# Designed miniproteins, single chains: the designs that were tried, part 39

Each design is a single chain, and the fold is of that chain. pLDDT is the mean over its residues in the fold that is shown.

## One batch from the design tools (miniprotein)

Design m1419
Fold by ESMFold2-Fast:
Structure m1419 (fold): chain A 85 residues (1-85)
Amino acid sequence: VEKVREAIEIARKEAAAEKDEAERRIGLLLVEALEAGLEGDLEKAEELAREAAEAGLEAGLLTPEEAEALREYTTELARLAAELA
């Protein structure tokens, strides 16, 4: 579980270093969703995944289909993180 937390921390630092504001926001929201999963807060993880998908759609970085796929994939990763915690 510590290796998963370390990977999430690395992902957070990489997301925070992203030069594009929209991409940085989306990356940080996805990292927060995975952290919520590790804490067992799957409702919060789903909310953050939805917010990230909506941010990507609003910024024109994602199509509606890609936004839905990102939300579903992030929610599944958060569920798996909760099982590993």
Scores: mean pLDDT 79

Design m1420
Fold by ESMFold2-Fast:
Structure m1420 (fold): chain A 93 residues (1-93)
Amino acid sequence: DALVRVTVTMRHEPDRQVVRFEPEGIDVSPEEAARAVPAATRVAENPRPEPLPPAEQRDEAEMTLSEYRHWAEGVRGGGPGAGGGSAGGGRAR
């Protein structure tokens, strides 16, 4: 039951929002966290940007290492619909 402390940095820009997740090992070695769960950055295109000055917010969240890995893999997987194919969903013995 390893918990990972994730520092979330959110920056609002007129055309996009940048959310950066930086994992910090709580019960795992920092080296293991860095190797097993690399930091991930999520960039969301804002089709309707707010007319607000850019603001940087930092939040801290705790989640299990498995949850963070799953999330990070989703971000690094390349897309929200990788298109399940034979490569993973196929019959592999």
Scores: mean pLDDT 54

Design m1421
Fold by ESMFold2-Fast:
Structure m1421 (fold): chain A 85 residues (1-85)
Amino acid sequence: MDEELRREAERLHAEGGELITEAAKALEAGKYEEAKKLAKEAAELYRRAVELLLSLKSPLTPEDAARLAAAALGYVAAQILYERA
């Protein structure tokens, strides 16, 4: 059901955002290996959120498009953080 996919994508996006915040704090503290691990985990969650949103069977709403863009940007941010740590 599309609604269930949207809820799961929102959950993954929120969880990814928390991991990015933790990764940034770890990086600031000089914990590079921890920052890399957290950034990698965040990237995977954002990637899964994108995949779920792309699997919606109904036509994408403007809200769905915004969620997809946010998840994709989160994935890119996590990848950049991983490469820089």
Scores: mean pLDDT 83

Design m1422
Fold by ESMFold2-Fast:
Structure m1422 (fold): chain A 100 residues (1-100)
Amino acid sequence: SSVTLSFKVKGDATKKIVEWYRQRPGEELQFVGSINPRNPKLKKINPEFEGRFEISFDPKKSTAYLKMSNLQPEDAAVYYAKAKLLGSDEVVDESSVTLT
């Protein structure tokens, strides 16, 4: 089975970087990956998630996606999408979804 999470970036997405995170119950927040809407070469996946997880961005919809394939019990967690201003650690928008 697979699931795709979506995060719509408000305002000018080209001024932001989108980061995805996973948090399992009782654990700390874990970085999954990031994508720069203006430059696909600045896309990064944490090696722990490579192969099953894919990050993408649709400029026409201003939406970032996290696709999770071959779902495992360990994928049951809260997932966060964070939009940060380029060159800053400031989170300007955030969304979360719980997978069970």
Scores: mean pLDDT 84

Design m1423
Fold by ESMFold2-Fast:
Structure m1423 (fold): chain A 57 residues (1-57)
Amino acid sequence: PTQEQLDAAGQALADAVINGDQEAALREAERLRDLLRGLGYSDRTVDLFVGNLLAPL
């Protein structure tokens, strides 16, 4: 994945969380997880990182 794709996915997730849209947040979180796994991050690292971003919900 490219840095541009990561930035776009991260922004989309942040927007969904700020808006309280749980369905959109989970969808964008899965997208971000796929991109991070594609960069070689472990499932554990990805789950911790994305879980922290979803915590405000």
Scores: mean pLDDT 79

Design m1424
Fold by ESMFold2-Fast:
Structure m1424 (fold): chain A 83 residues (1-83)
Amino acid sequence: MEEVEKLLEEAKKLLKIAKDGLENNSVTPQEILENLKKAEELLKKAKELAKNPTEEIKKKIEELEKEIKEIKKKIEELGTTQK
């Protein structure tokens, strides 16, 4: 449980970096997508460890998945593609 929460916190940090990159336009869309992929991998690991997640853990996982999709959608709306 504690390890799952740490993975979720790390994923959240990567998503924050991705959002900050979008806001400041100081990071390329490719770098933002790389941070999103890392967050997705951490989230996948958390899901594997939390075979029987509590409702709170499950909710946090769903929120992070939603944030990942929202960031990807914004990048797509900007008409950007990975190199």
Scores: mean pLDDT 75

Design m1425
Fold by ESMFold2-Fast:
Structure m1425 (fold): chain A 80 residues (1-80)
Amino acid sequence: SMEEEEKIIEEIDEEDEKIGNEISDALLAGDYEKAIKLLEEQKKWLEEKKKEYADMPRVKEYAEQKIYIIEDALEKLKKA
């Protein structure tokens, strides 16, 4: 249901924010290697969520959007 998908999206967003805070802390410390590692781990976790919820189109699309943002961040960090 839409309500179930929204609840799952909220749970994914909460965990994503937690990891995002750790990435932000690493970037502020100038630890780009740690930030890249955390982003790669976040991407893998979202790929697993995408597989887990393959039959839930809203959850899948949300995870894909998050992965896209992470891939953009990784490209920028690897070029710096």
Scores: mean pLDDT 86

Design m1426
Fold by ESMFold2-Fast:
Structure m1426 (fold): chain A 114 residues (1-114)
Amino acid sequence: MTITVVAMATATVGAAAAEAVKAAAEAAGAEVKAALPEVTEVVVSVELEGDRATVTVTLVAEAPDEAAARELAARLEAALRTTVVPAIKAAARAAGEEAEVELRTLVGERLAPE
């Protein structure tokens, strides 16, 4: 039985910075995946809403039990905070914008769909 751990960084920026922030998020996400073998997938999504953009970086990983999932969740959040968030903020500033970033972590069982 494997427990799926999902960690997300959601950045809100001005639409003009969306491309730069997406590129930085993709590069930082790839760096996290290279550093953490437990990460099975990295997804970067962009949603445009008028003059604002929401860029979400999602890290997906699997753990063998609840204790391992809790530790992995903390490691994924630390990786987002250390690598992804600074990259996003730097890219936004380079584009003349400021990024607001929030972090969320979800732990779920793959054997209990929806």
Scores: mean pLDDT 82

Design m1427
Fold by ESMFold2-Fast:
Structure m1427 (fold): chain A 61 residues (1-61)
Amino acid sequence: SMEEELAREISEKTGLSERQALGVLELAKQLGPKLAAEYAKLNLGLSEEQAKIVEELAKKL
C-alpha cells in the first residue's frame, strides 16, 4: 500500500523502524503531517532535518 511504501522510505531516511514510521503516518492522518513530524522529533529522537523529511512524505497521504 502507499502507507507501507511511505513507511519504508521514512525508515530508510530517518532510522525509525517501519512500525514506528507507520505509527507516525497514522498520527498524520489524525492530526496532519506537521504535528506528526513534531511528535516524531520530540518523542522518537529525530533531528530537525529528519522531521522535515517525515512531514514531506506524510503530505503524500
Scores: mean pLDDT 87

Design m1429
Fold by ESMFold2-Fast:
Structure m1429 (fold): chain A 87 residues (1-87)
Amino acid sequence: SMEELKEYFEKGKKAIEEKKYEEAIEYFEKAIELDPDFPLAWKALGLAYFKLEKYEEAIEWFEKTLEINPDDEASKYLLEKAKEKLK
């Protein structure tokens, strides 16, 4: 349901605020199970992986986000930064 999707997404965002990045990933993964075509959750997964210094995973989710929203400045910025971390 949209209500359940919103609840998981909000819990994921709260986990990010609390620096509980693994917990945030679990909530965002539950959100995409309910709606696989959810670019906001893909972007949030990218951020959570970035915060865990899992840059290869972060890149994958930001690239997926940019396929749908090529002008998303935050995803472009974090993608570039993640790529720099791997060099």
Scores: mean pLDDT 88

Design m1430
Fold by ESMFold2-Fast:
Structure m1430 (fold): chain A 113 residues (1-113)
Amino acid sequence: AAGPAGDVREFRATEDEIYLAARLTLAGGEVLEIVFEFSEEGEYEVEVTVTARSGSVAVTISDEEGNVLDSATVAAGETKVLKKEVKSKKITVTLTATAPSAVADVEIKVKRK
């Protein structure tokens, strides 16, 4: 069975900052979750930049309890930025293709405040 594919272009992690850049290939209806888990609860600034290269992508930022903090739909050729302050031990970024397929560039930056 074929699943979502990710091509990680850059990953940087320090004690206070995580940066991830990837190209994602998503089939329609498939859900890709990118999970950031921390050793302790903290206040984090989360910035998610999504550029849809083809197709459309729904993006959601959620906390450890599954509360949706921000969401957007990114249409082909668009770039959207979601920026939220999150008090959580776990942050989930969810990406779903809203068309039969999608290709998206995703940059995620998480910084401890």
Scores: mean pLDDT 79

Design m1431
Fold by ESMFold2-Fast:
Structure m1431 (fold): chain A 83 residues (1-83)
Amino acid sequence: EDAERIRRAGEAAAKVAEEKGYPELAQFVRDTAEDLARKVEEGKVSFGAAVTAMALNIVAKGIDLGKPEVASEAARALLREAD
């Protein structure tokens, strides 16, 4: 199920953020993944578009928070899980 794949990819990314000590970034990732998973489930967004949007949102949020390296590691975990 594509929606569950989005949730799993988001959880993998959120776990990286938590392990690095950034629980607010982890929560942002989980919230973004749930929103995108629902849109995929509703047929409003394709799986590939949702994965791309999630990766870009994680990177953008990490830059805004001054944590680009953590965001990069989280985005890599997301992309590996989504593969």
Scores: mean pLDDT 85

Design m1432
Fold by ESMFold2-Fast:
Structure m1432 (fold): chain A 73 residues (1-73)
Amino acid sequence: SMEEIEKKKEEIRELILEESEITLKIMKLHVEIKISKDEEEKEKLEKEREELLEKLEEIDKKIKEKLEELKKL
C-alpha cells in the first residue's frame, strides 16, 4: 500500500541522515588525526574513527536492506 511505501521511505530518510552525520564526524576526525603531533592523541582519534566506520557499515547495510524491501512494495 502507499502507506507502507511512505513509512519505508521515511525509515530510509532517517538512516541516510544518520549516515551523513557519522560521515561528517569521520571527516572531522580524519583532519584532526592529520594535524595532530601527539601519538597518544592520534591513537585515540584513530580508535574513535574506527568505531564510527563500523557504525557506518551497519547503517549502510540497513539502508540497502530497506531499499530492497521498498522495491518489493
Scores: mean pLDDT 88

Design m1433
Fold by ESMFold2-Fast:
Structure m1433 (fold): chain A 66 residues (1-66)
Amino acid sequence: MEYLVRFSGDVARNIGVVLRLLGRPDVEVEPLDENTYRVTVSGSEEEAAALAAELAADPNIEVERL
């Protein structure tokens, strides 16, 4: 599953989220610009949807399924 993830607001807060994603063996993160990342989740669609929902719960993060 692929998602477009856009960050706004606090850079220090955002870097913590990116580092957490990079630490996951089931997640591939591709930077598109300073605030936009393509996130690829291997595994189940349910697990991918759960991660997308977790990210989207942050008001400074926009998540779009590709």
Scores: mean pLDDT 78

Design m1434
Fold by ESMFold2-Fast:
Structure m1434 (fold): chain A 58 residues (1-58)
Amino acid sequence: MSAEEIVRADLERWLAGREARIQKDVAAGKITPEEGQKRLEELRAEVEATRDRILADL
């Protein structure tokens, strides 16, 4: 198993948990569906940037 595979797996697990929390907040009415979508897009962009940074340091 490569360091890249470990990083990707960890980020996927982390992202899934954060996405689930955002979806729960939308379902609970804490945020609007539009705000939830915006947060998901920002979160995915942050994960991609973090992944690229970590992989560049390997």
Scores: mean pLDDT 80

Design m1435
Fold by ESMFold2-Fast:
Structure m1435 (fold): chain A 64 residues (1-64)
Amino acid sequence: LTPEQEREVKEALALIYEAIGNLDYQRGNKEGAAESYDKAAQVFEEAGNTELAEEMRKKAEELK
């Protein structure tokens, strides 16, 4: 994989974790949502998307 393709794959993975977090939040599972947002933040940061990583981390902290 090129570095660009690797970032795209990581970005997609982070979006999946964000979607899982949103679903858990809607179901009232705040702990599960926070965990998924934390994972999304980590993967966004690995992809170099610092803005979305920070946003996900804030969402996770608000649920703790």
Scores: mean pLDDT 84

Design m1436
Fold by ESMFold2-Fast:
Structure m1436 (fold): chain A 100 residues (1-100)
Amino acid sequence: MEKLIKELEELVKEAQKAFLNKDYEAVKKTLKKIIEVLKEIAEKSTDPVIKKQAKSAADAAKWLIENMDKLSDIMFGVMMLAILGEVNLVIKLLKKELES
C-alpha cells in the first residue's frame, strides 16, 4: 500500500503541473494512470470508506476524461480541482490507516 500512496502523490503533482501548463493531453494521460492506481487501492483496501472514496474519485476522473472536450475552461478547472481534492482525501485516509 505505501508504494501505491507514493505513486498516487507523484501522479497528483504531475496532473497539477500539466493542468497549470494547459497541456490537456498530459492531463488526460495522467488522469488515466490515477484511475488505474485508485482501482488497485479500492481492490486491495479492507476499509469500506477508502474503497468507496477511491471508486468515487476514479469514476469522477473517468467522467472528466470522457467530457473534457465538452467543458468550458472554467468548468474543466473546477472539475480538476474537485477530482484532485478527492484523490488527496484517499491519500490522507490511507496514510491514517498505516499510522494506526
Scores: mean pLDDT 85

Design m1437
Fold by ESMFold2-Fast:
Structure m1437 (fold): chain A 74 residues (1-74)
Amino acid sequence: SLAEEEQELIARLKEAIEAGDAEAALEEVRRLEELALEAAERELRDASEEERQAVLEEVRRRFEELRAKALELA
């Protein structure tokens, strides 16, 4: 399930941060972003184009913030 995939990626992100591996941390954030965008697209299948674009932009913005935080912590 998506929740199981998300949990696995979160665990890998934590491991990368604890190891001080910024490159690995960024790769796991990228995978989490891909998973989140896929999930959002599935939920928005019946939504308007405007609503879909707004939600996808919000997801991308949140992951830009997560990337910055991961770099600070690694």
Scores: mean pLDDT 82

Design m1438
Fold by ESMFold2-Fast:
Structure m1438 (fold): chain A 63 residues (1-63)
Amino acid sequence: DAEKRYEELLKKAEEHGLSSLSKRDQAAILIRETDLSNAEIAELVGVSVATVSRLRREYPLKE
């Protein structure tokens, strides 16, 4: 479940070169490519939930 999603997330991050990006850029890509909550993305990337929330508003998900 959650651990499996994190594993898939890490593979996607590696595919997009996430390891070479800033934490904010990593969070932005995760917001766009995944359906994880703000708290989950914040925990994975190591930023605040507020930062992820602001990025989600700046980079709206596909509609």
Scores: mean pLDDT 68

Design m1439
Fold by ESMFold2-Fast:
Structure m1439 (fold): chain A 94 residues (1-94)
Amino acid sequence: SKEEKKEEINKEYGEMRAELVAHHQAKVAEAKAAGDYDKAKEIEDLTFETMQEMSELLNKALEAVKEGNFEEAEKYLEEAKKLAEEGIKKLDEI
């Protein structure tokens, strides 16, 4: 059903977002402990940009569910997951 698919998407997105937030918090704490404010800002900017792009994809996925296009919704969710994974990798390299 549309409601079940919406719940699935929101759950998977929530899990991806939580993982990105955990990596963000760890890296910001590390930068601040080192006294590197510029690095902390770089981490914050990267995370903000990634979250903004992920949120746009979530909105597209939920709209696709509303229209009954579950295949398109799944593609947007997978794209959001890829962005989260790439964001985490970039954070880990900082």
Scores: mean pLDDT 89

Design m1440
Fold by ESMFold2-Fast:
Structure m1440 (fold): chain A 68 residues (1-68)
Amino acid sequence: MITDEELDAAVYLLQAAVLLHLARQGKATKEDIEKGIEYAKKAVELHPDDPAAREILKQLEELYEKFK
């Protein structure tokens, strides 16, 4: 059974993953990457043991650092 918190975590993770894919293709703005980081952080807060959320967050933060 999926809790509301697990559903919210999955939605945030999906949104972060989409933004990561766009950023990897050079199709995301700085603001899109910032939103992706926010969504990934929310997913990690709601489900801290999910390695996928942490990996997406790390990759988005690395892309954000290179954007400057």
Scores: mean pLDDT 79

Design m1441
Fold by ESMFold2-Fast:
Structure m1441 (fold): chain A 64 residues (1-64)
Amino acid sequence: MEKLRELADAFEREGDILYKQGKYKEAAEHYRRASELYEAAGDPVRAERFRQKADEYEKLAKEK
């Protein structure tokens, strides 16, 4: 559990960096991984938040 949460936090931070660089597709991929890891770590609230973020940025990447 602890390792999964740490890994999820790392993917979240990397996604934030990619988003700030305008790399929306890569950011979405990292947020999706973070969502999966938060769910596995027993944090469904964060998992849902990052799944929504990943879906949103995936759509944004397709529109640009």
Scores: mean pLDDT 82

Design m1442
Fold by ESMFold2-Fast:
Structure m1442 (fold): chain A 94 residues (1-94)
Amino acid sequence: SLKEEILKIFEEARERLRKVLSPEGQAVLDEGYERIKKALEEGKSVEELIAEFRRTMGEVYRVARKELTPEQVAEVERILREAFEKLDELYEKS
């Protein structure tokens, strides 16, 4: 269930990010979601799922900083911070 909880945290962040991100940012987010789902289906480790989560969110942030207004970037930063806090709390329980 730890892997399923990681996917759930990603899905919650994804829904929030979709409301702020550009089409390019949304595409990066969706590609990352598919990679995390595939990793889960392939039985990848918790560490590999967390690595994909962090990699995807880093690329989303990079695209956001290039394409969005400072106010929108601040909202993306807030969503990412909250998602990483939830991920760290979940990992500390394992």
Scores: mean pLDDT 84

Design m1443
Fold by ESMFold2-Fast:
Structure m1443 (fold): chain A 96 residues (1-96)
Amino acid sequence: REEARRLLEEAIELLREAADELEAAGAVDLANAVLLQVALAALFLRQGRLEEALRTAERAVELLERAAREGRASPEAAELARRARELVEEARRLLE
């Protein structure tokens, strides 16, 4: 469980960086949507609610992956989302 928490904390930081890249590229609405999920995931982590933090981080990753498929995410944001996806999947496996 502590390892899952560490992976989720790392994923949240990558998602925050991805939101910063989106904002710099002018995708402000998408950046705000990602940041909302990041804030909720961070809140759930502080409360020890790892399964809810996982689900919330996964939603942020899904937003970024969709934006990348639509050509709305920079290569930098897409790479951060890919790395966050790997961490979220590892955290999910540890929580099973």
Scores: mean pLDDT 85

Design m1444
Fold by ESMFold2-Fast:
Structure m1444 (fold): chain A 98 residues (1-98)
Amino acid sequence: PPDYEKMLEGLKKIIENETDVETLLNLKKEIEELTKSRINALRKFYENKDYEAIARLMGLPADTVITEEDVEAFIEEVEEEEKELLELIDKKIKELLK
């Protein structure tokens, strides 16, 4: 799987430095699609019993025991990350429109 943590750090930095509202609106769309992709990947890996792929996606050791509760917690974490990024974009757009 791609390094989603590094991608999210990059997105946060881009949001902080962006001054174009249209670019921020496009970034909001990209973040929503990225979150959907991450959640779908977590669900598919769990269905396929690919626990190593889940561990890699979440930045855990490859031999980590992944339970159904862990996957639910990971999905909630991914959804909270999306919420934080979308709120950051909305705040930035409001500042630019003042």
Scores: mean pLDDT 80

Design m1445
Fold by ESMFold2-Fast:
Structure m1445 (fold): chain A 72 residues (1-72)
Amino acid sequence: MEERERASEVIDEEFLREAPQWIADGKEAIARGEKLKDTSEGVAIDVAGYLLLNLPPQIEKARAERERERRR
């Protein structure tokens, strides 16, 4: 649900510790050419791929938002 949309906030504190491993696992699965799209695991791999490309920009965006919040 929408609580997962708060992952960007969690990434700043807790997911940053876990995210490197999660990202590495997703990257390895993609490199192995695993196509499990038809399963929940396949969907998770697709999401991991999306996060591999967008995680750093999303973290930067979240930090920019926090900087803006602090200035307000």
Scores: mean pLDDT 54

Design m1446
Fold by ESMFold2-Fast:
Structure m1446 (fold): chain A 53 residues (1-53)
Amino acid sequence: SAEEVERARARLQEAGRKYRETLASGDPEAFKKALEELQKAADEYLEAVRRAQ
């Protein structure tokens, strides 16, 4: 649904923001966690868009 796509998009944008912040922090463990969260958010967004078709 459009609502699911919007929620997934917001989550993806938030995950991207955290990823950028951890890049600046120089903390490799935080970076790894943020990267995994970003990947999961991207997959969920793509799935939401696919289901909305």
Scores: mean pLDDT 85

Design m1447
Fold by ESMFold2-Fast:
Structure m1447 (fold): chain A 65 residues (1-65)
Amino acid sequence: KVEEAAEVIKKRTGIDEETARKYAQELVDDPSKARELAKKLAEEFGISDGVAEGTVTAALKVLQE
């Protein structure tokens, strides 16, 4: 399911596969970091806060199944 979460992040943001996997792994390790990871995505990759939050939420939903 980490692979599926990484794919969601990659498709929504356009970031590279390796970086998407790192974000997915951080969500697996600590789901409470979801908001911090969304902020990091927005700041580091220049995506909007709404897209970053939606992306992290969608990835977290895949992991919670």
Scores: mean pLDDT 78

Design m1448
Fold by ESMFold2-Fast:
Structure m1448 (fold): chain A 71 residues (1-71)
Amino acid sequence: DRERAELEEKVERFRRKLKELSEQVNANPDEQHAQLSQQFAANTEPEEVRALSAESQGWALGVDPLEVLRA
């Protein structure tokens, strides 16, 4: 299923970016977190955020994430 594969790729990409942000925060506790957050937002596409949101809602509601995206 192409839609499933595309959703999974977007979720993986967004999770990778989240892990990078977390690593930067942990490695540089004195860094300005606001600057890191702005950089993260600038490098994140809206569709990636939507894909992760759908996956999270699907998990929480026990439904298919693709159904959440279609709602």
Scores: mean pLDDT 67

Design m1449
Fold by ESMFold2-Fast:
Order: sequence, then structure tokens, then C-alpha cells
Structure m1449 (fold): chain A 73 residues (1-73)
Amino acid sequence: MSPAQLQLAVDILRLLAERGEATAAELAEALGASQSTVSRVLNALEKAGLVARDERTGRYRLTEKGREALAKL
């Protein structure tokens, strides 16, 4: 992951910790990033087990592993 994508990943995890859950579009607007870039980073975070997506709503949330990872950043 590029340094810019790593920073975006950290910002996504922080926003999800603050908001509880959010869509890729909401995260993109809040972070000033493109929705496609945010979606790619979210996919990587989901594969790492740090976030989970609700397929019915499209909303992402932190997993326990994600909260633990964020606490160490």
C-alpha cells in the first residue's frame, strides 16, 4: 500500500470509530477523496478483517480487530 493509501486507511478507521458506520460515499466526502479510492482501501481493510460491510445497506463498520489496530496507531 502506498504511504497516501496507508494514511487514507488510518483516516477511514478513525472516522468509522467516531461515526459507528458509514458508506464509501460518506467517507469519500468527509476525507476529500474519490469514492473509487476509498472503496479500494475499504476492500483492503475488509480483507484484513479491520472493517465489515453490511451488504444490505452498503455501510462499513469497525471490527474488534480494527478497533485494536487503530488503538496502536
Scores: mean pLDDT 83

Design m1450
Fold by ESMFold2-Fast:
Structure m1450 (fold): chain A 72 residues (1-72)
Amino acid sequence: SYLEQAEFLLETIERLFKHDEVENGEIMLTIAREAGRLVEQAGKIDPEAAEKLRVRLEELTERAENSVKQKE
């Protein structure tokens, strides 16, 4: 299902943040964008379940974007 795949990708990003892999910011953004597509599709079927994942995804995407922007 779209929800299960999105949740798996969000968990993957969270694991990358735990290891403080700032160098992988671009790959975290790529994963976040793919998760976003899955959440958007899930929202057309089950908007309430998808909304919870969307909030979590937005927070993780913002963190990944900040990591990329601060990369020297």
Scores: mean pLDDT 76

Design m1451
Fold by ESMFold2-Fast:
Structure m1451 (fold): chain A 88 residues (1-88)
Amino acid sequence: MEQAVEDLRKGAEALERGDYEKAASYFENVAKLADGEMASVAYHLAGIAYLKAGDYEKAVRYFEKALELDPTLDSAREILEEARKKLE
C-alpha cells in the first residue's frame, strides 16, 4: 500500500512535467497494487497519460477498465469518447 501511494504521487509529478510515458507506468503500477476505488482512479490517470502521449488505443483500454470498476466516473466516460474519436 505504501508503494501504491508513493507511485501515485510520482505519477502525478511526471504527468505535471509532461513525462507522460513515465506517468502512465507509475499509474499502471498503482492499478496493479490497489483495488476498488484507488485502482479505478489509477486506471483513469493512466488513460489520461496515454491520451496525452498520443497512445489512443491504450487510453481507451484504461478508461474502459476505470469505468468497469467505477461506472460513476463521469470524467472517464467523457474522455473515453474523445479518445475513441482519435482512433477514427
Scores: mean pLDDT 81

Design m1452
Fold by ESMFold2-Fast:
Structure m1452 (fold): chain A 61 residues (1-61)
Amino acid sequence: SEAEELARKGAEAYDAGDYETAAKYYRQAAELYSKDPSSLAQILARILDQEAKEAEELAKK
């Protein structure tokens, strides 16, 4: 899915040390999952939102 691809791009950016780009992709993935009413998608949205916040802290240096 598009959300899975965005989460993957976020992880690849994170592994490359590009935390600003990682946060952006994680936020986009979280937004897409948050629109899916399934319980699994809601859990993934919360996890990705948390990962985005952590990446933003790392990007701030």
Scores: mean pLDDT 85

Design m1453
Fold by ESMFold2-Fast:
Structure m1453 (fold): chain A 93 residues (1-93)
Amino acid sequence: SAAIAADPRNAEAWLAEGERALAAGDLEKAIAYFEKAIELDPNNARAYYYLGQVYYLKGDLEKAAEYFEKALELDPNFEAAKYNLEQVKKALA
């Protein structure tokens, strides 16, 4: 529900709000919501992964790589982060 999704004490709720902002193309709101998720749960690999996607969409490939690397440090089996990091590294070479 919207009330659960908007709970500021729940990192998952902020992550979901960030995903909705990202889907709507509101990159600045997406960053703010994913940063809020990280404040509540600093080990949230998915939040770092989505920040990587946002910076990739902004054309900041160096920042995108940093966030995908952080997601992989937290979850070494995060296949989507591994794939996207490889693509970004190829683009930076």
Scores: mean pLDDT 84

Design m1454
Fold by ESMFold2-Fast:
Structure m1454 (fold): chain A 66 residues (1-66)
Amino acid sequence: KVDSVVAKYAKRVIDALNAGDEEAAQTAVQELIDELVKLGVSPEEAERIAQAVYDAAKATVDIAKA
Protein backbone atom coordinates (compact mmCIF):
# COMPACT_ATOMS: atom_id res chain seq x y z
CA LYS A 1 0.00 0.00 0.00
CA VAL A 2 1.33 3.45 -1.00
CA ASP A 3 0.84 5.14 2.40
CA SER A 4 2.69 2.34 4.25
CA VAL A 5 5.62 2.56 1.82
CA VAL A 6 5.71 6.37 2.12
CA ALA A 7 5.70 6.15 5.96
CA LYS A 8 8.53 3.57 5.94
CA TYR A 9 10.78 5.62 3.66
CA ALA A 10 9.89 8.93 5.36
CA LYS A 11 11.26 7.44 8.60
CA ARG A 12 14.45 6.30 6.82
CA VAL A 13 14.98 9.80 5.34
CA ILE A 14 14.42 11.46 8.76
CA ASP A 15 16.82 8.99 10.46
CA ALA A 16 19.48 9.57 7.78
CA LEU A 17 19.17 13.37 7.99
CA ASN A 18 19.32 13.24 11.81
CA ALA A 19 22.56 11.24 11.46
CA GLY A 20 23.94 13.83 9.00
CA ASP A 21 24.05 11.18 6.26
CA GLU A 22 22.84 12.97 3.13
CA GLU A 23 23.90 10.03 0.91
CA ALA A 24 21.68 7.64 2.92
CA ALA A 25 18.81 10.15 2.73
CA GLN A 26 19.15 10.40 -1.07
CA THR A 27 19.35 6.59 -1.34
CA ALA A 28 16.09 6.28 0.64
CA VAL A 29 14.44 8.83 -1.70
CA GLN A 30 15.55 6.82 -4.78
CA GLU A 31 14.32 3.56 -3.21
CA LEU A 32 10.96 5.20 -2.41
CA ILE A 33 10.59 6.22 -6.09
CA ASP A 34 11.36 2.63 -7.18
CA GLU A 35 8.84 1.12 -4.73
CA LEU A 36 6.09 3.57 -5.73
CA VAL A 37 6.64 2.78 -9.43
CA LYS A 38 6.37 -0.96 -8.59
CA LEU A 39 3.00 -0.21 -6.93
CA GLY A 40 1.72 1.40 -10.16
CA VAL A 41 2.48 5.07 -9.45
CA SER A 42 3.77 6.93 -12.53
CA PRO A 43 7.45 7.98 -12.44
CA GLU A 44 6.40 11.65 -12.42
CA GLU A 45 4.02 11.14 -9.48
CA ALA A 46 6.56 8.98 -7.62
CA GLU A 47 9.17 11.76 -8.01
CA ARG A 48 6.71 14.38 -6.68
CA ILE A 49 5.76 12.19 -3.69
CA ALA A 50 9.42 11.40 -2.92
CA GLN A 51 10.35 15.12 -3.11
CA ALA A 52 7.48 15.98 -0.73
CA VAL A 53 8.68 13.25 1.68
CA TYR A 54 12.25 14.60 1.57
CA ASP A 55 11.09 18.21 2.09
CA ALA A 56 8.85 17.21 5.03
CA ALA A 57 11.65 15.13 6.60
CA LYS A 58 14.10 18.03 6.25
CA ALA A 59 11.60 20.45 7.84
CA THR A 60 11.03 17.97 10.70
CA VAL A 61 14.78 17.71 11.38
CA ASP A 62 15.24 21.51 11.13
CA ILE A 63 12.39 22.14 13.63
CA ALA A 64 13.91 19.60 16.07
CA LYS A 65 17.28 21.43 15.87
CA ALA A 66 15.76 24.91 16.28
Scores: mean pLDDT 80

